# Designed miniproteins, single chains, continued (2), part 73

Each design is a single chain, and the fold is of that chain. pLDDT is the mean over its residues in the fold that is shown.

## One batch from the design tools (miniprotein)

Design m6693
Fold by ESMFold2-Fast:
Structure m6693 (fold): chain A 59 residues (1-59)
Amino acid sequence: MPPKVEELEKQIEHLEEVIEKLREQGDEVGVKVAEAELEKLKENLKRLKEDPEAEPEPL
């Protein structure tokens, strides 16, 4: 597995912890900001998992 996948997974876990703390504090604005960052990391993770060709070519 490329090291970037593991790094992104750790960053995702860290942001989820931050979001949980913000929810406990009642900071809904902070939660929204952190969720936007989380979404970007999840998109990057999906792209790295799709490292091989996503489109099958039945030659």
Scores: mean pLDDT 72

Design m6694
Fold by ESMFold2-Fast:
Structure m6694 (fold): chain A 55 residues (1-55)
Amino acid sequence: SSEELIARILELGKRIAELQQKIAATTDPKEKAALRKEIDELVEEQNALGEQISS
């Protein structure tokens, strides 16, 4: 259902916010790169779910 898709998008947004906080707290470039990659993957999933809702 659309409600399940919306709930998933919100959970992904929450996870992205947590990862952004970790990036702000770390000084290790390797850790930052890994966290940014994880955010990019979550954003891609969020966008794909958003397209399913707007179709």
Scores: mean pLDDT 85

Design m6695
Fold by ESMFold2-Fast:
Order: sequence, then structure tokens, then C-alpha cells
Structure m6695 (fold): chain A 75 residues (1-75)
Amino acid sequence: SEAEKYYELGLEYVKKKEYLKAAEAFLKAVQLDPKNEKYRKAAEEALVLAIIADPENEKARELAKELSKIVKEQE
């Protein structure tokens, strides 16, 4: 599936320690399949690592807001 392709892309970025790009890829997987817990957990973990690597990164905060919105819309 398209979602699984973005998930695999995110895993490749994690291997390269490019956590912001990994978070973006995982968030695309979550947007395509928002009920999939594997994708949500991957996006959360990559975002935490991206924020640890660069706490002032505006893009990481933007991605965190998008993930939060998707999770709340599934309640």
C-alpha cells in the first residue's frame, strides 16, 4: 500500500539518523491509514528523536501538531 511505502521510507531515514525526514514520512503513512497504531507509534518516536536532535526546529513542532490532530480525530 501507499501507507506502507511511506512507513518503509521512514525506516530508511531512521537508519540514516535523519529523524525529521523520518517523522515526515511516518506522518504521511498515518495520514493515509490513521487507525494503524504501528504508523502512529513510529511517527511519535521519530518526532521525539527529531526534537532531541534539534529542540528549536519549527518543522518538528508543526509535525507534532498534525499528528495530535489526526489522533484526536480518531477518538
Scores: mean pLDDT 84

Design m6696
Fold by ESMFold2-Fast:
Structure m6696 (fold): chain A 76 residues (1-76)
Amino acid sequence: SAEVEELIKKAEEYLKEAVRLLKEGRYDEAIEKAERAIELAEKALELDPENLEAQLVEGLALIVLGLAKLLKRKEE
């Protein structure tokens, strides 16, 4: 559906932003964007539980979130 496609597109945009911020060492902002990507991917999966693109975006966003949290702890 158009709604699922729009949610996935927005999740991918937040994921790309999270990766960029992570590379820049902006860990708090990377965490925020990764969490936004997860929320949108989860909404897409509520509408289409077997959507592989939404599952992939959620999985990648969770990895980025974990890395940002780990790297933030090392800098604190």
Scores: mean pLDDT 90

Design m6697
Fold by ESMFold2-Fast:
Structure m6697 (fold): chain A 71 residues (1-71)
Amino acid sequence: SVAERVEELVERAKEAALAGDEERARELFEEAAELVAEYLHSTLPPEEAERLSERVRERARGLFEALVKAA
């Protein structure tokens, strides 16, 4: 499922960030956010999908920044 793939990507992204691999962590967070965005665009009206996709991308960016700062 999309949720399972997103969870796996986020877990790997957290591990990469804590290990100091900022490039891999960023890529994994971005990949997870885009999977969620694709799912939203396939299930919701375009306007709602884009609004929620922007929030998902912002949340992923915030999580990446917080984890990199903590490492």
Scores: mean pLDDT 84

Design m6698
Fold by ESMFold2-Fast:
Structure m6698 (fold): chain A 64 residues (1-64)
Amino acid sequence: MMDEIIRLGEELAQKVLEEYGRLTPEHIAKLKEELKRQGVSDSDTNLILTQAAIVAGSKYFKSL
């Protein structure tokens, strides 16, 4: 389960960065609603979004 959540978070971060160039609170809120619509639990949604934010932040740091 944890490995799947990490993978989904990485995939999500990659797609958001590709589409929008950055992870904004507005984009996070929209993704949260989309995951909720797909039947993902609140706990799993929070883990996925947290992992996506970590991955996005790591990529940003490496670009500095």
Scores: mean pLDDT 68

Design m6699
Fold by ESMFold2-Fast:
Structure m6699 (fold): chain A 56 residues (1-56)
Amino acid sequence: SLDELIKEARKLIDEAAKKGAVEKAAQAQMLLSYAVYYRNKELAERALELAKEGLK
């Protein structure tokens, strides 16, 4: 679901920020904020992808 995707994205954004990938975490958080506001699954998926990049 979209809500499960948002929850996963938030978790990975927090993990990326803790790892020191602050820029990727901030970019992902901005996209996630738009995803929540517009209830847009594609933006939530893009936020998750950016957070995953921060964890690499």
Scores: mean pLDDT 85

Design m6700
Fold by ESMFold2-Fast:
Structure m6700 (fold): chain A 56 residues (1-56)
Amino acid sequence: SMEELARELAEKYVAGEISEQEVLNELYRFSGGDFDKFNEGAALFGKYVKELEEKK
């Protein structure tokens, strides 16, 4: 699901394993060009990044 992908990408991003450009590319690819789905994924990614950083 988009939620599962966004969480996985957030974990990799916070760990420094993936760039923001790679995150956006993966979200766009998974959306199949659906801009609403892409925006959903981007919002979920941002939410999960914030949650992971607050765990410090």
Scores: mean pLDDT 83

Design m6701
Fold by ESMFold2-Fast:
Structure m6701 (fold): chain A 94 residues (1-94)
Amino acid sequence: MEYTLLGEKLFEEGKLEEAKEYYLKAIEEYPNLASAWYGLGKVLEKLGKLEEAKEYYEKAIEIQPDYKEAWRELAKVLKKLGKEEEAKEYEKKA
């Protein structure tokens, strides 16, 4: 089932709560799907839940260490949290 694609479409439409539900369904069905964890991180970042966004981006990177988009968004979240030195390390991976 294309839950990750539905989540992405809803995210682009600004329907953040619905996007979150579909990304969570994708993770329930495929817990090792890095793109679903990344999508959930983006939703939480847009909702201003930066610590939760960080955790989900870190999960995406644990599953897929070469996920450049996840490293890039994690660096942005770290800057928003005031952790500039950590952000520099993650920027090198993006």
Scores: mean pLDDT 83

Design m6702
Fold by ESMFold2-Fast:
Structure m6702 (fold): chain A 100 residues (1-100)
Amino acid sequence: SSDDIIQIMQQIGGVISRISQRTTDPQMHDLAGQIGQLRGQMITSIQQGRYSDAISIGRQIVQITQQFIRMAQQDPNVPQSDIDQLQSLTQQFQQQIRNM
């Protein structure tokens, strides 16, 4: 449902926020900002019934989040538990996009 995908996006945002508080990498901060903006755009598209746009934005979110995860894995300040949670949520999010 639309509520399920919005909930997963909010959970992704929470994990990204926690990782961003621990990293000093400006590229990770930039990627986190891009993900935040795209999440806002995707939620708006869902609320407006613009599902084709939401799917396109969701695919971009996945790509940028995967890049963020790769960088987080190389950052010793980022807990493995946050990385594992973000990977799990990203897989769930991809599945929800496929079902839209």
Scores: mean pLDDT 91

Design m6703
Fold by ESMFold2-Fast:
Structure m6703 (fold): chain A 59 residues (1-59)
Amino acid sequence: SKPVDAARRAIRDGLGQGLSDEEVLELGKQAAIKAGAPEEEAEKIAREVLQSLRQRDQQ
């Protein structure tokens, strides 16, 4: 799986469970690392994915 897809899955699952933004960012980062991203890129991916998901929910 691509790192961004792994991060998005982990973040969506965490948000669905009512976890905080800090907790879902860590989950997304760890999922991206497991999918092969370097740590710095994994952190950026997790932040960008969370921001994208939050923007979707704005009206």
Scores: mean pLDDT 82

Design m6704
Fold by ESMFold2-Fast:
Structure m6704 (fold): chain A 74 residues (1-74)
Amino acid sequence: STLDNAAKGFAKAAGKPVDAVLSKEEIETAAKNMGLDDKSAEEVGKLADGKTAKEAAKAMASMSGSVPAPVPPG
């Protein structure tokens, strides 16, 4: 699944197994390596700091998720 692939991506970038706890810095670095911009990587890092790669993948999915954001004016 997309979440499993993302979790493996975070784990691989950090050099740890998918069940290992990741720091905010490891998550941010992994997210940037996966193509996220600085702001998105920072948000994923904040949401999943001290959590596993699986939780980081879930946080990343929520950033791309089906919750409608209000259309910004201009």
Scores: mean pLDDT 74

Design m6705
Fold by ESMFold2-Fast:
Structure m6705 (fold): chain A 82 residues (1-82)
Amino acid sequence: MTELEKRVEAIRAAVALLKERGDEWIPYDELVDEVAKRTGVSKETARQALDDLVRAGVIERRKVGDTEYLRLVPPEEIRPPG
């Protein structure tokens, strides 16, 4: 499997996991571990996939203290930047 194929698989797994958890905020490290476990990709590849989804506006990231949380962006909150 190529790095691109691994990253795409991690992206798909992350989206599926977030949909399973609904509107819940999930700890970033928990989501990284679960994506890696489900897909067999490295934790680094899982982090890159999650970062791609944040940049694309599909998921949002929030920091509380020293812990980062991720959730799926609800459709009604998606606003293109002009």
Scores: mean pLDDT 77

Design m6706
Fold by ESMFold2-Fast:
Structure m6706 (fold): chain A 71 residues (1-71)
Amino acid sequence: EVIERFKKEFGFELSEVEIKTYVEGKNDLEAAKNIALIYLRDKLGLTELPEEIANAKSVDELFELLKKLAS
């Protein structure tokens, strides 16, 4: 779910190793936060997740915040 949404909305794809490490066994919100950190690291060189995204309470809130930050 979350992986497909990142691909469709951000054009961001994860490797099999990243999926196994950061997504498998996680709930959707935790997985989304992990993927967001990888995405921001790759795009903006951030070393840690911004506080507003780290504190997001839902996947939808996280995606809205991430779109604004990545713009």
Scores: mean pLDDT 80

Design m6707
Fold by ESMFold2-Fast:
Structure m6707 (fold): chain A 71 residues (1-71)
Amino acid sequence: MELAERMAQGIRDLVAAGVPFAVAAQLAVREASEIDPELAARLREAAKASKDVDEFAAAVRELITEWERER
């Protein structure tokens, strides 16, 4: 599974399992920080700007796809 889709789906699955959105977002940012601190910073800002898990998951997918294209 592509990283973008895997992380977006992971966030959705965590929230569906009862994990608070803020905690799911923090876990996604932590995973991104193992890859690239700048990507993690972008995901953290997206989490703050997102109104719900669906918006954040969509932003995560787009940001990771853009990041992979820049590599």
Scores: mean pLDDT 81

Design m6708
Fold by ESMFold2-Fast:
Parts: sequence; structure tokens; C-alpha cells
Structure m6708 (fold): chain A 57 residues (1-57)
Amino acid sequence: IEEAREKAAEEARKKAEEKGYKEVEIDTGVFNGHVVAVAYQRFEGKVKVLATASVPV
């Protein structure tokens, strides 16, 4: 699980960086047998989702 989480986080970060975003936060969760990672930024109390990735567990 931890290995899948790290892999999903890395892929989400990479996708956000490919779009030109340098300062991203990563959050992970488990849904339907997949680890889902979300790369996002916080701006003025709002969350903007930049990229997502999922890895099966």
C-alpha cells in the first residue's frame, strides 16, 4: 500500500510539473482497490486540482 501511494504521488507530481506548476501539494487516498493521488495548490482558501494519478493495489 505505501509503495503504491508513493508511486501515485510521484506520477501526480510529475503531471503537474509537466504543466508548469512547481509548488504543489500531494494528497493520497484509497478508493475501489486503487491508490489515488491528487496534486493541488491552495490559493485564497480555495483548492485547485492540477493533476491526478491512480495505482492499483
Scores: mean pLDDT 75

Design m6709
Fold by ESMFold2-Fast:
Structure m6709 (fold): chain A 70 residues (1-70)
Amino acid sequence: SEIEEKKEEVIKGAEEMVAEIAPTLTPEQQKEVAALLKKAIEKIKKAKSLEEIKEIVDEFNAEVQKIVEK
């Protein structure tokens, strides 16, 4: 289904983004970002629409940016 395909795509994208930025982060920031990734993946798996998936991804990216800016 389109929703399931989109879920797999965005989960993979989020995991790849976190892996790419991890070397630039402190150990504390890495733990916070890893926790956010876990929560985002759980929310994405429960999402019922493409709009909900987009909202979860946008919120995740915003929260990661706040951690990185510290």
Scores: mean pLDDT 86

Design m6710
Fold by ESMFold2-Fast:
Structure m6710 (fold): chain A 60 residues (1-60)
Amino acid sequence: MEVEKKIKEAKEEAKKKYEELTAQAKKGNPEDAPILSDLARAGQELQMEGEINKIKNEAE
């Protein structure tokens, strides 16, 4: 169904955002980099989940 394809696209976009944020976290604060990387990942997962919910809601 189209919803699965849109979800895949949302996950791919989240992956790109996560990679950018992870790179920034590692360069920004070396001592805080591990925590910032975890926060960036968690933030992107929440963002992706919100985007997926939006796609499902609008598809129905």
Scores: mean pLDDT 68

Design m6711
Fold by ESMFold2-Fast:
Structure m6711 (fold): chain A 105 residues (1-105)
Amino acid sequence: DPEEEARREAYELIERLLREFAELHGMSEEQLRRLLERARELFDYLLRQGVPPRDAALAAVHLALLGYSREEVEEIAKRLSPEQLRQVVAHLAATAPELLALARA
C-alpha cells in the first residue's frame, strides 16, 4: 500500500531528525521519547487534515521542537480556514531545516 509506505517513511524521517537533534543537544532517552511521542501525535493529526506525509512529518518535527502539543495545534487550527492551515503547514515544513540548524548553534 503506497499510503502505508509513505506513512512508514514519514515516521522514520521524524525519528531520524529528532534523534539527531537529541544527540546534538545531549537529551536523555526519556526526553527524546517524549519529543517523539509529541511529534507522532502532531503528525497523525496533520495527516487527518489532509497534509501530505512528508510535509506533515517536517511540520510535526518543527511544532514539537517549539513545544506545541496536539491539543494546542488543534485549537489553533479550528480558527483557520483549510487554505490557511495548508499555508501554515507548508511554511513550517519548509522552515524545519532552519530551526534544526539554529538549534545546533
Scores: mean pLDDT 83

Design m6712
Fold by ESMFold2-Fast:
Structure m6712 (fold): chain A 79 residues (1-79)
Amino acid sequence: AVERARELAREAARLAAEAARAEAAGDRERAAELDEEALRRLKEAIELLLAAGREEEARELAREVLEAARRAAEEAAAA
């Protein structure tokens, strides 16, 4: 069960990186699509970790997501 969550987390990270590259290239529509897919997989990963009793791992992943979102928001506000 936990293995699926970790796989989804890795997929989410790859999609987020691809989204960042698409945005840097000026393809905002593609970046938004990839970001949404990354978010969906990340949400599923967190839910699976919580269901498996891996609360600490789920909390760490959630904190990483919140920190990334905060950093992205700060960068957007500075631009």
Scores: mean pLDDT 74

Design m6713
Fold by ESMFold2-Fast:
Structure m6713 (fold): chain A 81 residues (1-81)
Amino acid sequence: LRELYEEYGRLLREAINDARKKAGVKSFDEVKAIDTTAGLDTPLEEPASVTVTTKDGKVVKASEEIEKKLTEARNRLQEAL
């Protein structure tokens, strides 16, 4: 269970950082909102997504590759809980 939680957390952080870097923001101080379906309360059949909205109004989604890995990690963790 611990390994599943650590993997999920790592991939969630990677997805958020990926979206932030794509948006061109240097820090979370420039982030207005983070919208995600990667939460543990999201249905298992729903793909995990991470979207960052900057204070400048840019809306940037994490790469599909990292979102796929995040979906798999989230689903494994939810099934183990």
Scores: mean pLDDT 74

Design m6714
Fold by ESMFold2-Fast:
Parts: sequence; C-alpha cells; structure tokens
Structure m6714 (fold): chain A 95 residues (1-95)
Amino acid sequence: MREKALEGARKALEGGTLAAKESKTPEALSKGIAGALKGAGGLFLAENRPDKEGSEQAGKDAYDGGLVAAEGGKLSGSKKAYELGRKGAELGREA
C-alpha cells in the first residue's frame, strides 16, 4: 500500500538522519547519510507518483534505505536510529 511506502520512507529518512547525527565514525556517518537520502527519494516518489509503479519503487527505496539506516544506527550506537531503519525496511518490504 502507498501508505506503508510513505511511512517506511519517512522512518528510513528519520533513522538515517539520526544515525548520521549520532555517528562517531566516517562509516557510520556515510551509512546514515545514504539511508537518509534513499528514504528521502522514496518519500518523494510516494508523494509525487501515487500510481502503482511509483508506490512500488517508493517501497523498494524505503526497504533499501531502512536497511542502510539500521546499519548506520548500529554502528553509531543509536538504538533509536537502528529501530527506525529496521521499521522503515519492514514497511517498505510490505509495500
């Protein structure tokens, strides 16, 4: 559903941003930024491409961005960033 793609992308963006903010290493920062950018892209697609293809692409971006954001969160030691990324990926997979 489009709503799951939107929620997933938003959580990937939030998780990636938080992972980057709380990063203590260049690797954690890089993964946080990558997750946030992918989440932002998915959010843009879900908002501006409400058709089936756009929603499916947004779901894929939420899934990929959520996974990277969760990895960044784990590396930064941020449980909240990790959980946001994981939930974003879960919602993206269901979309």
Scores: mean pLDDT 81

Design m6715
Fold by ESMFold2-Fast:
Structure m6715 (fold): chain A 92 residues (1-92)
Amino acid sequence: SQEELDRDILVALGEIAAAVALNALKRHPTPETAQEAVDLLKRSAKRLVEAGYKEEAIKLLEWFIDEAAKLSDPEAAQIVIDGLKKTLEEIK
């Protein structure tokens, strides 16, 4: 259905944004890149929630938090984890 296709496209766009942000963080693990990743993931999650895909937004944020915990820079990791956990609590 068109509704399922629209959902899949929005989820895929969020996953692409998350993958790009994670790759940027792995290459440039700085507080600045971490804050940009948080801002991008917050916008992606908000779009999913506003479209009615709250569960998909939650899964995206939880996945990214788990991946951020593996980052080599503890300050960059903590910025991402704290920022996205705050967003996760706001949408739950």
Scores: mean pLDDT 86

Design m6717
Fold by ESMFold2-Fast:
Structure m6717 (fold): chain A 68 residues (1-68)
Amino acid sequence: MEERAKKAIELAEETARRAEELGLPDLARQAREVAKKIEEAARKGDEEELEKYIRLAESLQTLVDALA
């Protein structure tokens, strides 16, 4: 659980940095919000919400990779 959440937060933060480098500030902001939501869900022990935001982080990473 903790390891999975940590990996997803790192992924979302990296995605935000890459989005900023590409001049996509709105996408960078979305990625950071997803990282916050993953952290919140992990703290609350809400596994369904955690899984939802992990999937969103993966989707945002794929989108940024396609735009790079």
Scores: mean pLDDT 83

Design m6718
Fold by ESMFold2-Fast:
Structure m6718 (fold): chain A 80 residues (1-80)
Amino acid sequence: MKPEIAEADIEALRAAVELLEAEVREETDERKLLTLYIAAALLAAAAEWIAEQSGSKEAAEVAERARRLAEEALRKAEEL
């Protein structure tokens, strides 16, 4: 198994979700919100795959956060 590589990837995923959460919170442009929705959905898929491969609870938490963030970004875009 590649535990060190998986840990670095998990740290990157956590940083990415935190950045996207900040962007979605402040964004009001529909086109940018749709881009953030796509980015969050891709991050959720990547984090879920890493969680399944590594058994990382942190990666699973990032996947859940990213899924909820994608839904929030899409709802904001639909409200504009």
Scores: mean pLDDT 80

Design m6719
Fold by ESMFold2-Fast:
Structure m6719 (fold): chain A 78 residues (1-78)
Amino acid sequence: ARAALAAARAALAAARKALAAGRYEEAVANAVAAAQAGLAAIKEADKELLPEAIGLAIGGIGLAYEAGLKLGRPAPPT
């Protein structure tokens, strides 16, 4: 759990920095990594670490969605 939790924290921080800098491809990649590491941390987490692991997984998913919208939606389909 600790290694996955540390990886999730690092990836989420990198995703936030990339998003703030307008590096949306990097933000998506790091946000996905944070979500995956957060989910791994949930699977391995003891009861005390579970809320943080859940928060990191949700945060990663949310940032991936936000960065993905900026990257993947250059124009409407019409």
Scores: mean pLDDT 75

Design m6720
Fold by ESMFold2-Fast:
Structure m6720 (fold): chain A 66 residues (1-66)
Amino acid sequence: SMEEERERRVEELAARAERAIEEGRFEEAIALLEEAKRLVADDPEMVAGLEQAIEAIKELQEKGKK
């Protein structure tokens, strides 16, 4: 179904973001999770989880800059 395809796409984006984090590509990881957040905008629980992940990545990025 369309919803099953959405769930799979979100999982793919999350997996790609995880790889980007491990490689130090924090801006790419944030962009991937922002895309996932758009796909689940109708699910506040999923959005909250993705926002927490994005904030954690932003903290890692700031520590790496300075």
Scores: mean pLDDT 81

Design m6721
Fold by ESMFold2-Fast:
Structure m6721 (fold): chain A 50 residues (1-50)
Amino acid sequence: SRLDELLEKMMEAMENDPEKLGKIVDVMLKGLYDGLSLDEIIDKVMEELE
């Protein structure tokens, strides 16, 4: 599933680039503040993980 793919990429990012984790968190918080849906936030996070 898309969620499983996101979790896998997040684990890789945590191991290889801790600074990228900070960017991911910022993207999630920005999406929440802007009122984006969970699906839209997931898409943005996955873009950042690429």
Scores: mean pLDDT 76

Design m6722
Fold by ESMFold2-Fast:
Structure m6722 (fold): chain A 56 residues (1-56)
Amino acid sequence: MEEELIKRAEEIIENAKKYADWAPEEAKLAVEYAKKSIEAARKGDLEEAEKYLSQI
């Protein structure tokens, strides 16, 4: 579960880089929440990690 959450967050960050030129604010927000999700997952708070991903 933790690895899957981190992978999803990393994919969101990678995809955000692709559309950052068109929607820089949305891309920045997606990266911010994805990073928060990774940190929460690493701390064992999988519920909080899912919550951050749902904000994207």
Scores: mean pLDDT 78

Design m6723
Fold by ESMFold2-Fast:
Structure m6723 (fold): chain A 91 residues (1-91)
Amino acid sequence: IEKVKEIIEKHGLLGAPIVGAILITEGNRLLTESTDPEVIAEGKELIEIGRKLLDLVNKYQKELDEIVRISDVEQANAKEKEVTKKVIDEL
């Protein structure tokens, strides 16, 4: 989860849906390819984190939609950072 927070902090929320999808895909791969209970448990955790991340992006979608209507780039960037922090805080 710490690496997920780092990626979102570095790349902003535009990367968050992709990261969530990657986590779910990788988690499912681990569940399919491994017989090790510890690896299976890690795969389940990745799927849960990925789903949580996608749910949080959807929860804040209205705020994200408002950002694209802001003509001032500096104000838009400030609002995106604010929403990004809220997503990270709820992860």
Scores: mean pLDDT 75

Design m6724
Fold by ESMFold2-Fast:
Structure m6724 (fold): chain A 92 residues (1-92)
Amino acid sequence: MPSEVEVQASLLIMTLEIGRKAAEAGDTEAAVESAELALKYVDRLEELGADKELVEKAKEELRKAKEAAEAGDTEAAVEHFRRAAEIVAEIA
C-alpha cells in the first residue's frame, strides 16, 4: 500500500503535469495556480520528513515556474515545471 509520502508525491507530480500543460497551452493563470498548489504539496512532504535538500530544490523550481508564468514566459514556466517534476521523482 502506498505511504502518505508516496500519495502526496503522486498528487504533486499530477499537479506539476497540469501546470506544465497549462503553460504549454498559454494558460498562465492555470499555470500560476498549479505552481501555488504544488508548493503546498511540497510543504506537506517536508512535514512528512522528505529530504530537505530535494524539498528546497523543488521549491526553488516552483517559485521560478510561478514567476515565469506571471511574466507570460510560458517556455520558461514549462522548463521549471519539468525540473520540479524530476526533483519530486527522487523524493518518492
Scores: mean pLDDT 86

Design m6725
Fold by ESMFold2-Fast:
Order: C-alpha cells, then sequence, then structure tokens
Structure m6725 (fold): chain A 104 residues (1-104)
C-alpha cells in the first residue's frame, strides 16, 4: 500500500513540475524514486506530450498519451508484486491524474 501511495505521489509531482515549466530531468528524478530509469523517462515524455496536446485542445490525443503513461506505471507496480487490491486503488488514483492532465 505505501509503495502505491509513493508511486502515485511521484507521478503527481512529475505532472506539477511539467506544468510549472521545470526541466524534464527534474520530473524524471522524481519518478526514478519509484520507477526504473527507462520507465521514468518514458512516463515523463508521455506526460509532456499529453500536456502539450491538452493545451492545443486535442483532448483525444492528450487522453491517449496520459493513458499510456498510466499503463507504464501500472505495469511497473505489477512487476514490483503489488497486490491486485492495491493495483485497483492505484488505477483509480492514476485515472484521476489522467483527467487532471487532460484538463490542463
Amino acid sequence: MEYVEQAVEAVRRAVDLLKAGEPEEKAVEVLEKVLEPEDAERVVRLLREALAAAKEGNIAKALGYAMEAAEIVMEALRRAGVSEEDLRKAEIELMGLVFEVVAA
């Protein structure tokens, strides 16, 4: 449970850093605390693309990128041995973050 909370918090912090115009490297550093470096870099790239699409008013494209980022995080949690119950909680929290990104 605590690991899921840390992962969701890291994703939220990464989104906030990207929204604030901070360098992508700072968002990657936050995500590397809970994800492998390659996954952290992929998630940050997808979140940046999602935020850019949202600013352009392309909701479908923004949703697509944000959903791919959430899927990478969910797969990382599953590989880490997180329980099915805790994965369901993570999915709900990550879907909330997906909608926040799309609304940006």
Scores: mean pLDDT 86

Design m6726
Fold by ESMFold2-Fast:
Structure m6726 (fold): chain A 91 residues (1-91)
Amino acid sequence: MTKEGEEYYAKGKYDEAIAKYKEAIAENPEDAKAWNNLGKVYYAQGKLEEAEEAVNKAIEIEKKKGEKVSKETLENSIEVGIEKLRRAVSA
């Protein structure tokens, strides 16, 4: 469940948080919140490519629902993009 994943994330147990969000996604692949939370955990681990993929999936799902992309999804997308640019410029 997403709540259990959020609790693991808050405790810094990122691998356990990832496992819970992947379980939520396996049960409902169109759960944009689970994809967003998965992206946040990957970002916290410095896994920027995986974070970007997860956030982009959340954006795709929200757009398919005919709704505006959520503030949380947009903020996550921007943060990952900025960090990727920062590392690319520093390389």
Scores: mean pLDDT 79

Design m6727
Fold by ESMFold2-Fast:
Structure m6727 (fold): chain A 58 residues (1-58)
Amino acid sequence: GPMSEEEARRAGEAVRRAALAAGASEDVAQKTYEDAYRAVLAGDSRGAMAAAVAGQSA
């Protein structure tokens, strides 16, 4: 896929792993991945950061 999709997948994987490491459930980790993936594809750096923080705070 395009580089932006690869970057979105990598960002999603990173925040998902961070959420799981922080003790989040798989459902929360998956939502965090989807939120970060979508935000990166949309160019929404604030949304991506918010998803990462929410996952790690769970």
Scores: mean pLDDT 76

Design m6728
Fold by ESMFold2-Fast:
Structure m6728 (fold): chain A 67 residues (1-67)
Amino acid sequence: LPELSPKALEALQKVLDEMATRTFADLEEAVRWAIELTEKYADEAGLSPEEKERLLEAVRRIVEAWF
């Protein structure tokens, strides 16, 4: 996984915490939700475009591992 900054790690935790509040029928639904949450929490944390991209890659890999 790409190395994440402390702010990106905090955003990652928020994304994963919110994803844990629901169930998904398939990988496509989970990935779409993960992308929306990643954009929301990355913007909240003030991440750079590069950090947001790394966060999205980390979230995607974690979500794909659930299926």
Scores: mean pLDDT 78

Design m6729
Fold by ESMFold2-Fast:
Structure m6729 (fold): chain A 104 residues (1-104)
Amino acid sequence: NLDEELRSLNNEPNEEERRKKRGEIALELAREHQESDPELFMDFAMFAVSLGVELSPEEREALIRHLMELAGLTPEEARAVLDLALAGKSSREILKALQELRQA
Protein backbone atom coordinates (compact mmCIF):
# COMPACT_ATOMS: atom_id res chain seq x y z
CA ASN A 1 0.00 0.00 0.00
CA LEU A 2 1.78 3.12 -1.31
CA ASP A 3 -0.16 5.61 0.85
CA GLU A 4 0.72 3.62 3.98
CA GLU A 5 4.38 3.49 2.92
CA LEU A 6 4.43 7.28 2.34
CA ARG A 7 2.97 7.88 5.84
CA SER A 8 5.55 5.48 7.30
CA LEU A 9 8.32 7.42 5.51
CA ASN A 10 7.11 10.79 6.91
CA ASN A 11 7.01 9.36 10.47
CA GLU A 12 10.51 7.78 10.35
CA PRO A 13 12.95 9.72 12.62
CA ASN A 14 16.08 7.89 11.38
CA GLU A 15 17.54 9.54 8.25
CA GLU A 16 19.28 6.34 7.02
CA GLU A 17 16.03 4.36 7.38
CA ARG A 18 14.09 7.17 5.63
CA ARG A 19 16.55 6.94 2.70
CA LYS A 20 15.95 3.18 2.52
CA LYS A 21 12.16 3.68 2.60
CA ARG A 22 12.40 6.32 -0.18
CA GLY A 23 14.23 3.75 -2.29
CA GLU A 24 11.60 1.08 -1.56
CA ILE A 25 8.78 3.49 -2.54
CA ALA A 26 10.65 4.39 -5.76
CA LEU A 27 11.02 0.69 -6.62
CA GLU A 28 7.28 0.16 -6.03
CA LEU A 29 6.52 3.10 -8.36
CA ALA A 30 8.90 1.59 -10.95
CA ARG A 31 7.04 -1.74 -10.77
CA GLU A 32 3.66 0.00 -11.23
CA HIS A 33 4.90 1.64 -14.46
CA GLN A 34 6.81 -1.36 -15.87
CA GLU A 35 4.13 -2.25 -18.47
CA SER A 36 2.57 1.20 -19.09
CA ASP A 37 5.65 3.47 -19.21
CA PRO A 38 9.10 1.86 -19.62
CA GLU A 39 10.82 5.27 -19.36
CA LEU A 40 9.22 5.98 -15.95
CA PHE A 41 10.10 2.41 -14.89
CA MET A 42 13.74 3.11 -15.79
CA ASP A 43 13.79 6.51 -14.01
CA PHE A 44 12.21 5.23 -10.77
CA ALA A 45 14.29 2.02 -10.77
CA MET A 46 17.53 4.03 -11.24
CA PHE A 47 16.50 6.35 -8.40
CA ALA A 48 15.76 3.35 -6.12
CA VAL A 49 19.17 1.83 -6.96
CA SER A 50 20.87 5.18 -6.20
CA LEU A 51 19.31 5.00 -2.69
CA GLY A 52 20.81 1.54 -2.10
CA VAL A 53 17.88 -0.69 -3.01
CA GLU A 54 18.99 -4.14 -4.19
CA LEU A 55 17.28 -5.35 -7.37
CA SER A 56 16.46 -8.99 -8.08
CA PRO A 57 18.47 -10.52 -10.97
CA GLU A 58 15.34 -10.31 -13.16
CA GLU A 59 14.74 -6.62 -12.28
CA ARG A 60 18.43 -5.85 -12.92
CA GLU A 61 18.26 -7.53 -16.35
CA ALA A 62 15.02 -5.64 -17.17
CA LEU A 63 16.64 -2.31 -16.16
CA ILE A 64 19.76 -3.07 -18.27
CA ARG A 65 17.48 -3.91 -21.23
CA HIS A 66 15.53 -0.65 -20.84
CA LEU A 67 18.78 1.36 -20.56
CA MET A 68 19.94 -0.23 -23.82
CA GLU A 69 16.62 0.26 -25.64
CA LEU A 70 15.57 3.72 -24.35
CA ALA A 71 18.97 5.41 -23.88
CA GLY A 72 20.84 3.60 -26.69
CA LEU A 73 23.48 2.20 -24.34
CA THR A 74 25.70 -0.79 -25.06
CA PRO A 75 25.51 -3.69 -22.56
CA GLU A 76 28.82 -2.52 -21.05
CA GLU A 77 27.59 1.09 -20.73
CA ALA A 78 24.29 -0.07 -19.17
CA ARG A 79 26.17 -2.13 -16.55
CA ALA A 80 28.51 0.80 -15.82
CA VAL A 81 25.52 3.15 -15.35
CA LEU A 82 23.87 0.68 -12.96
CA ASP A 83 27.12 0.19 -10.98
CA LEU A 84 27.53 3.99 -10.63
CA ALA A 85 23.92 4.31 -9.46
CA LEU A 86 24.54 1.56 -6.87
CA ALA A 87 27.56 3.60 -5.69
CA GLY A 88 25.19 6.53 -5.03
CA LYS A 89 26.20 8.71 -7.98
CA SER A 90 23.69 11.33 -9.15
CA SER A 91 22.05 11.17 -12.60
CA ARG A 92 24.29 14.07 -13.71
CA GLU A 93 27.47 12.29 -12.52
CA ILE A 94 26.34 9.08 -14.25
CA LEU A 95 25.67 10.97 -17.51
CA LYS A 96 29.13 12.62 -17.30
CA ALA A 97 30.82 9.24 -16.72
CA LEU A 98 28.90 7.74 -19.65
CA GLN A 99 30.02 10.61 -21.93
CA GLU A 100 33.64 10.10 -20.79
CA LEU A 101 33.40 6.34 -21.50
CA ARG A 102 32.20 7.12 -25.05
CA GLN A 103 35.25 9.39 -25.57
CA ALA A 104 37.69 6.68 -24.42
Scores: mean pLDDT 73

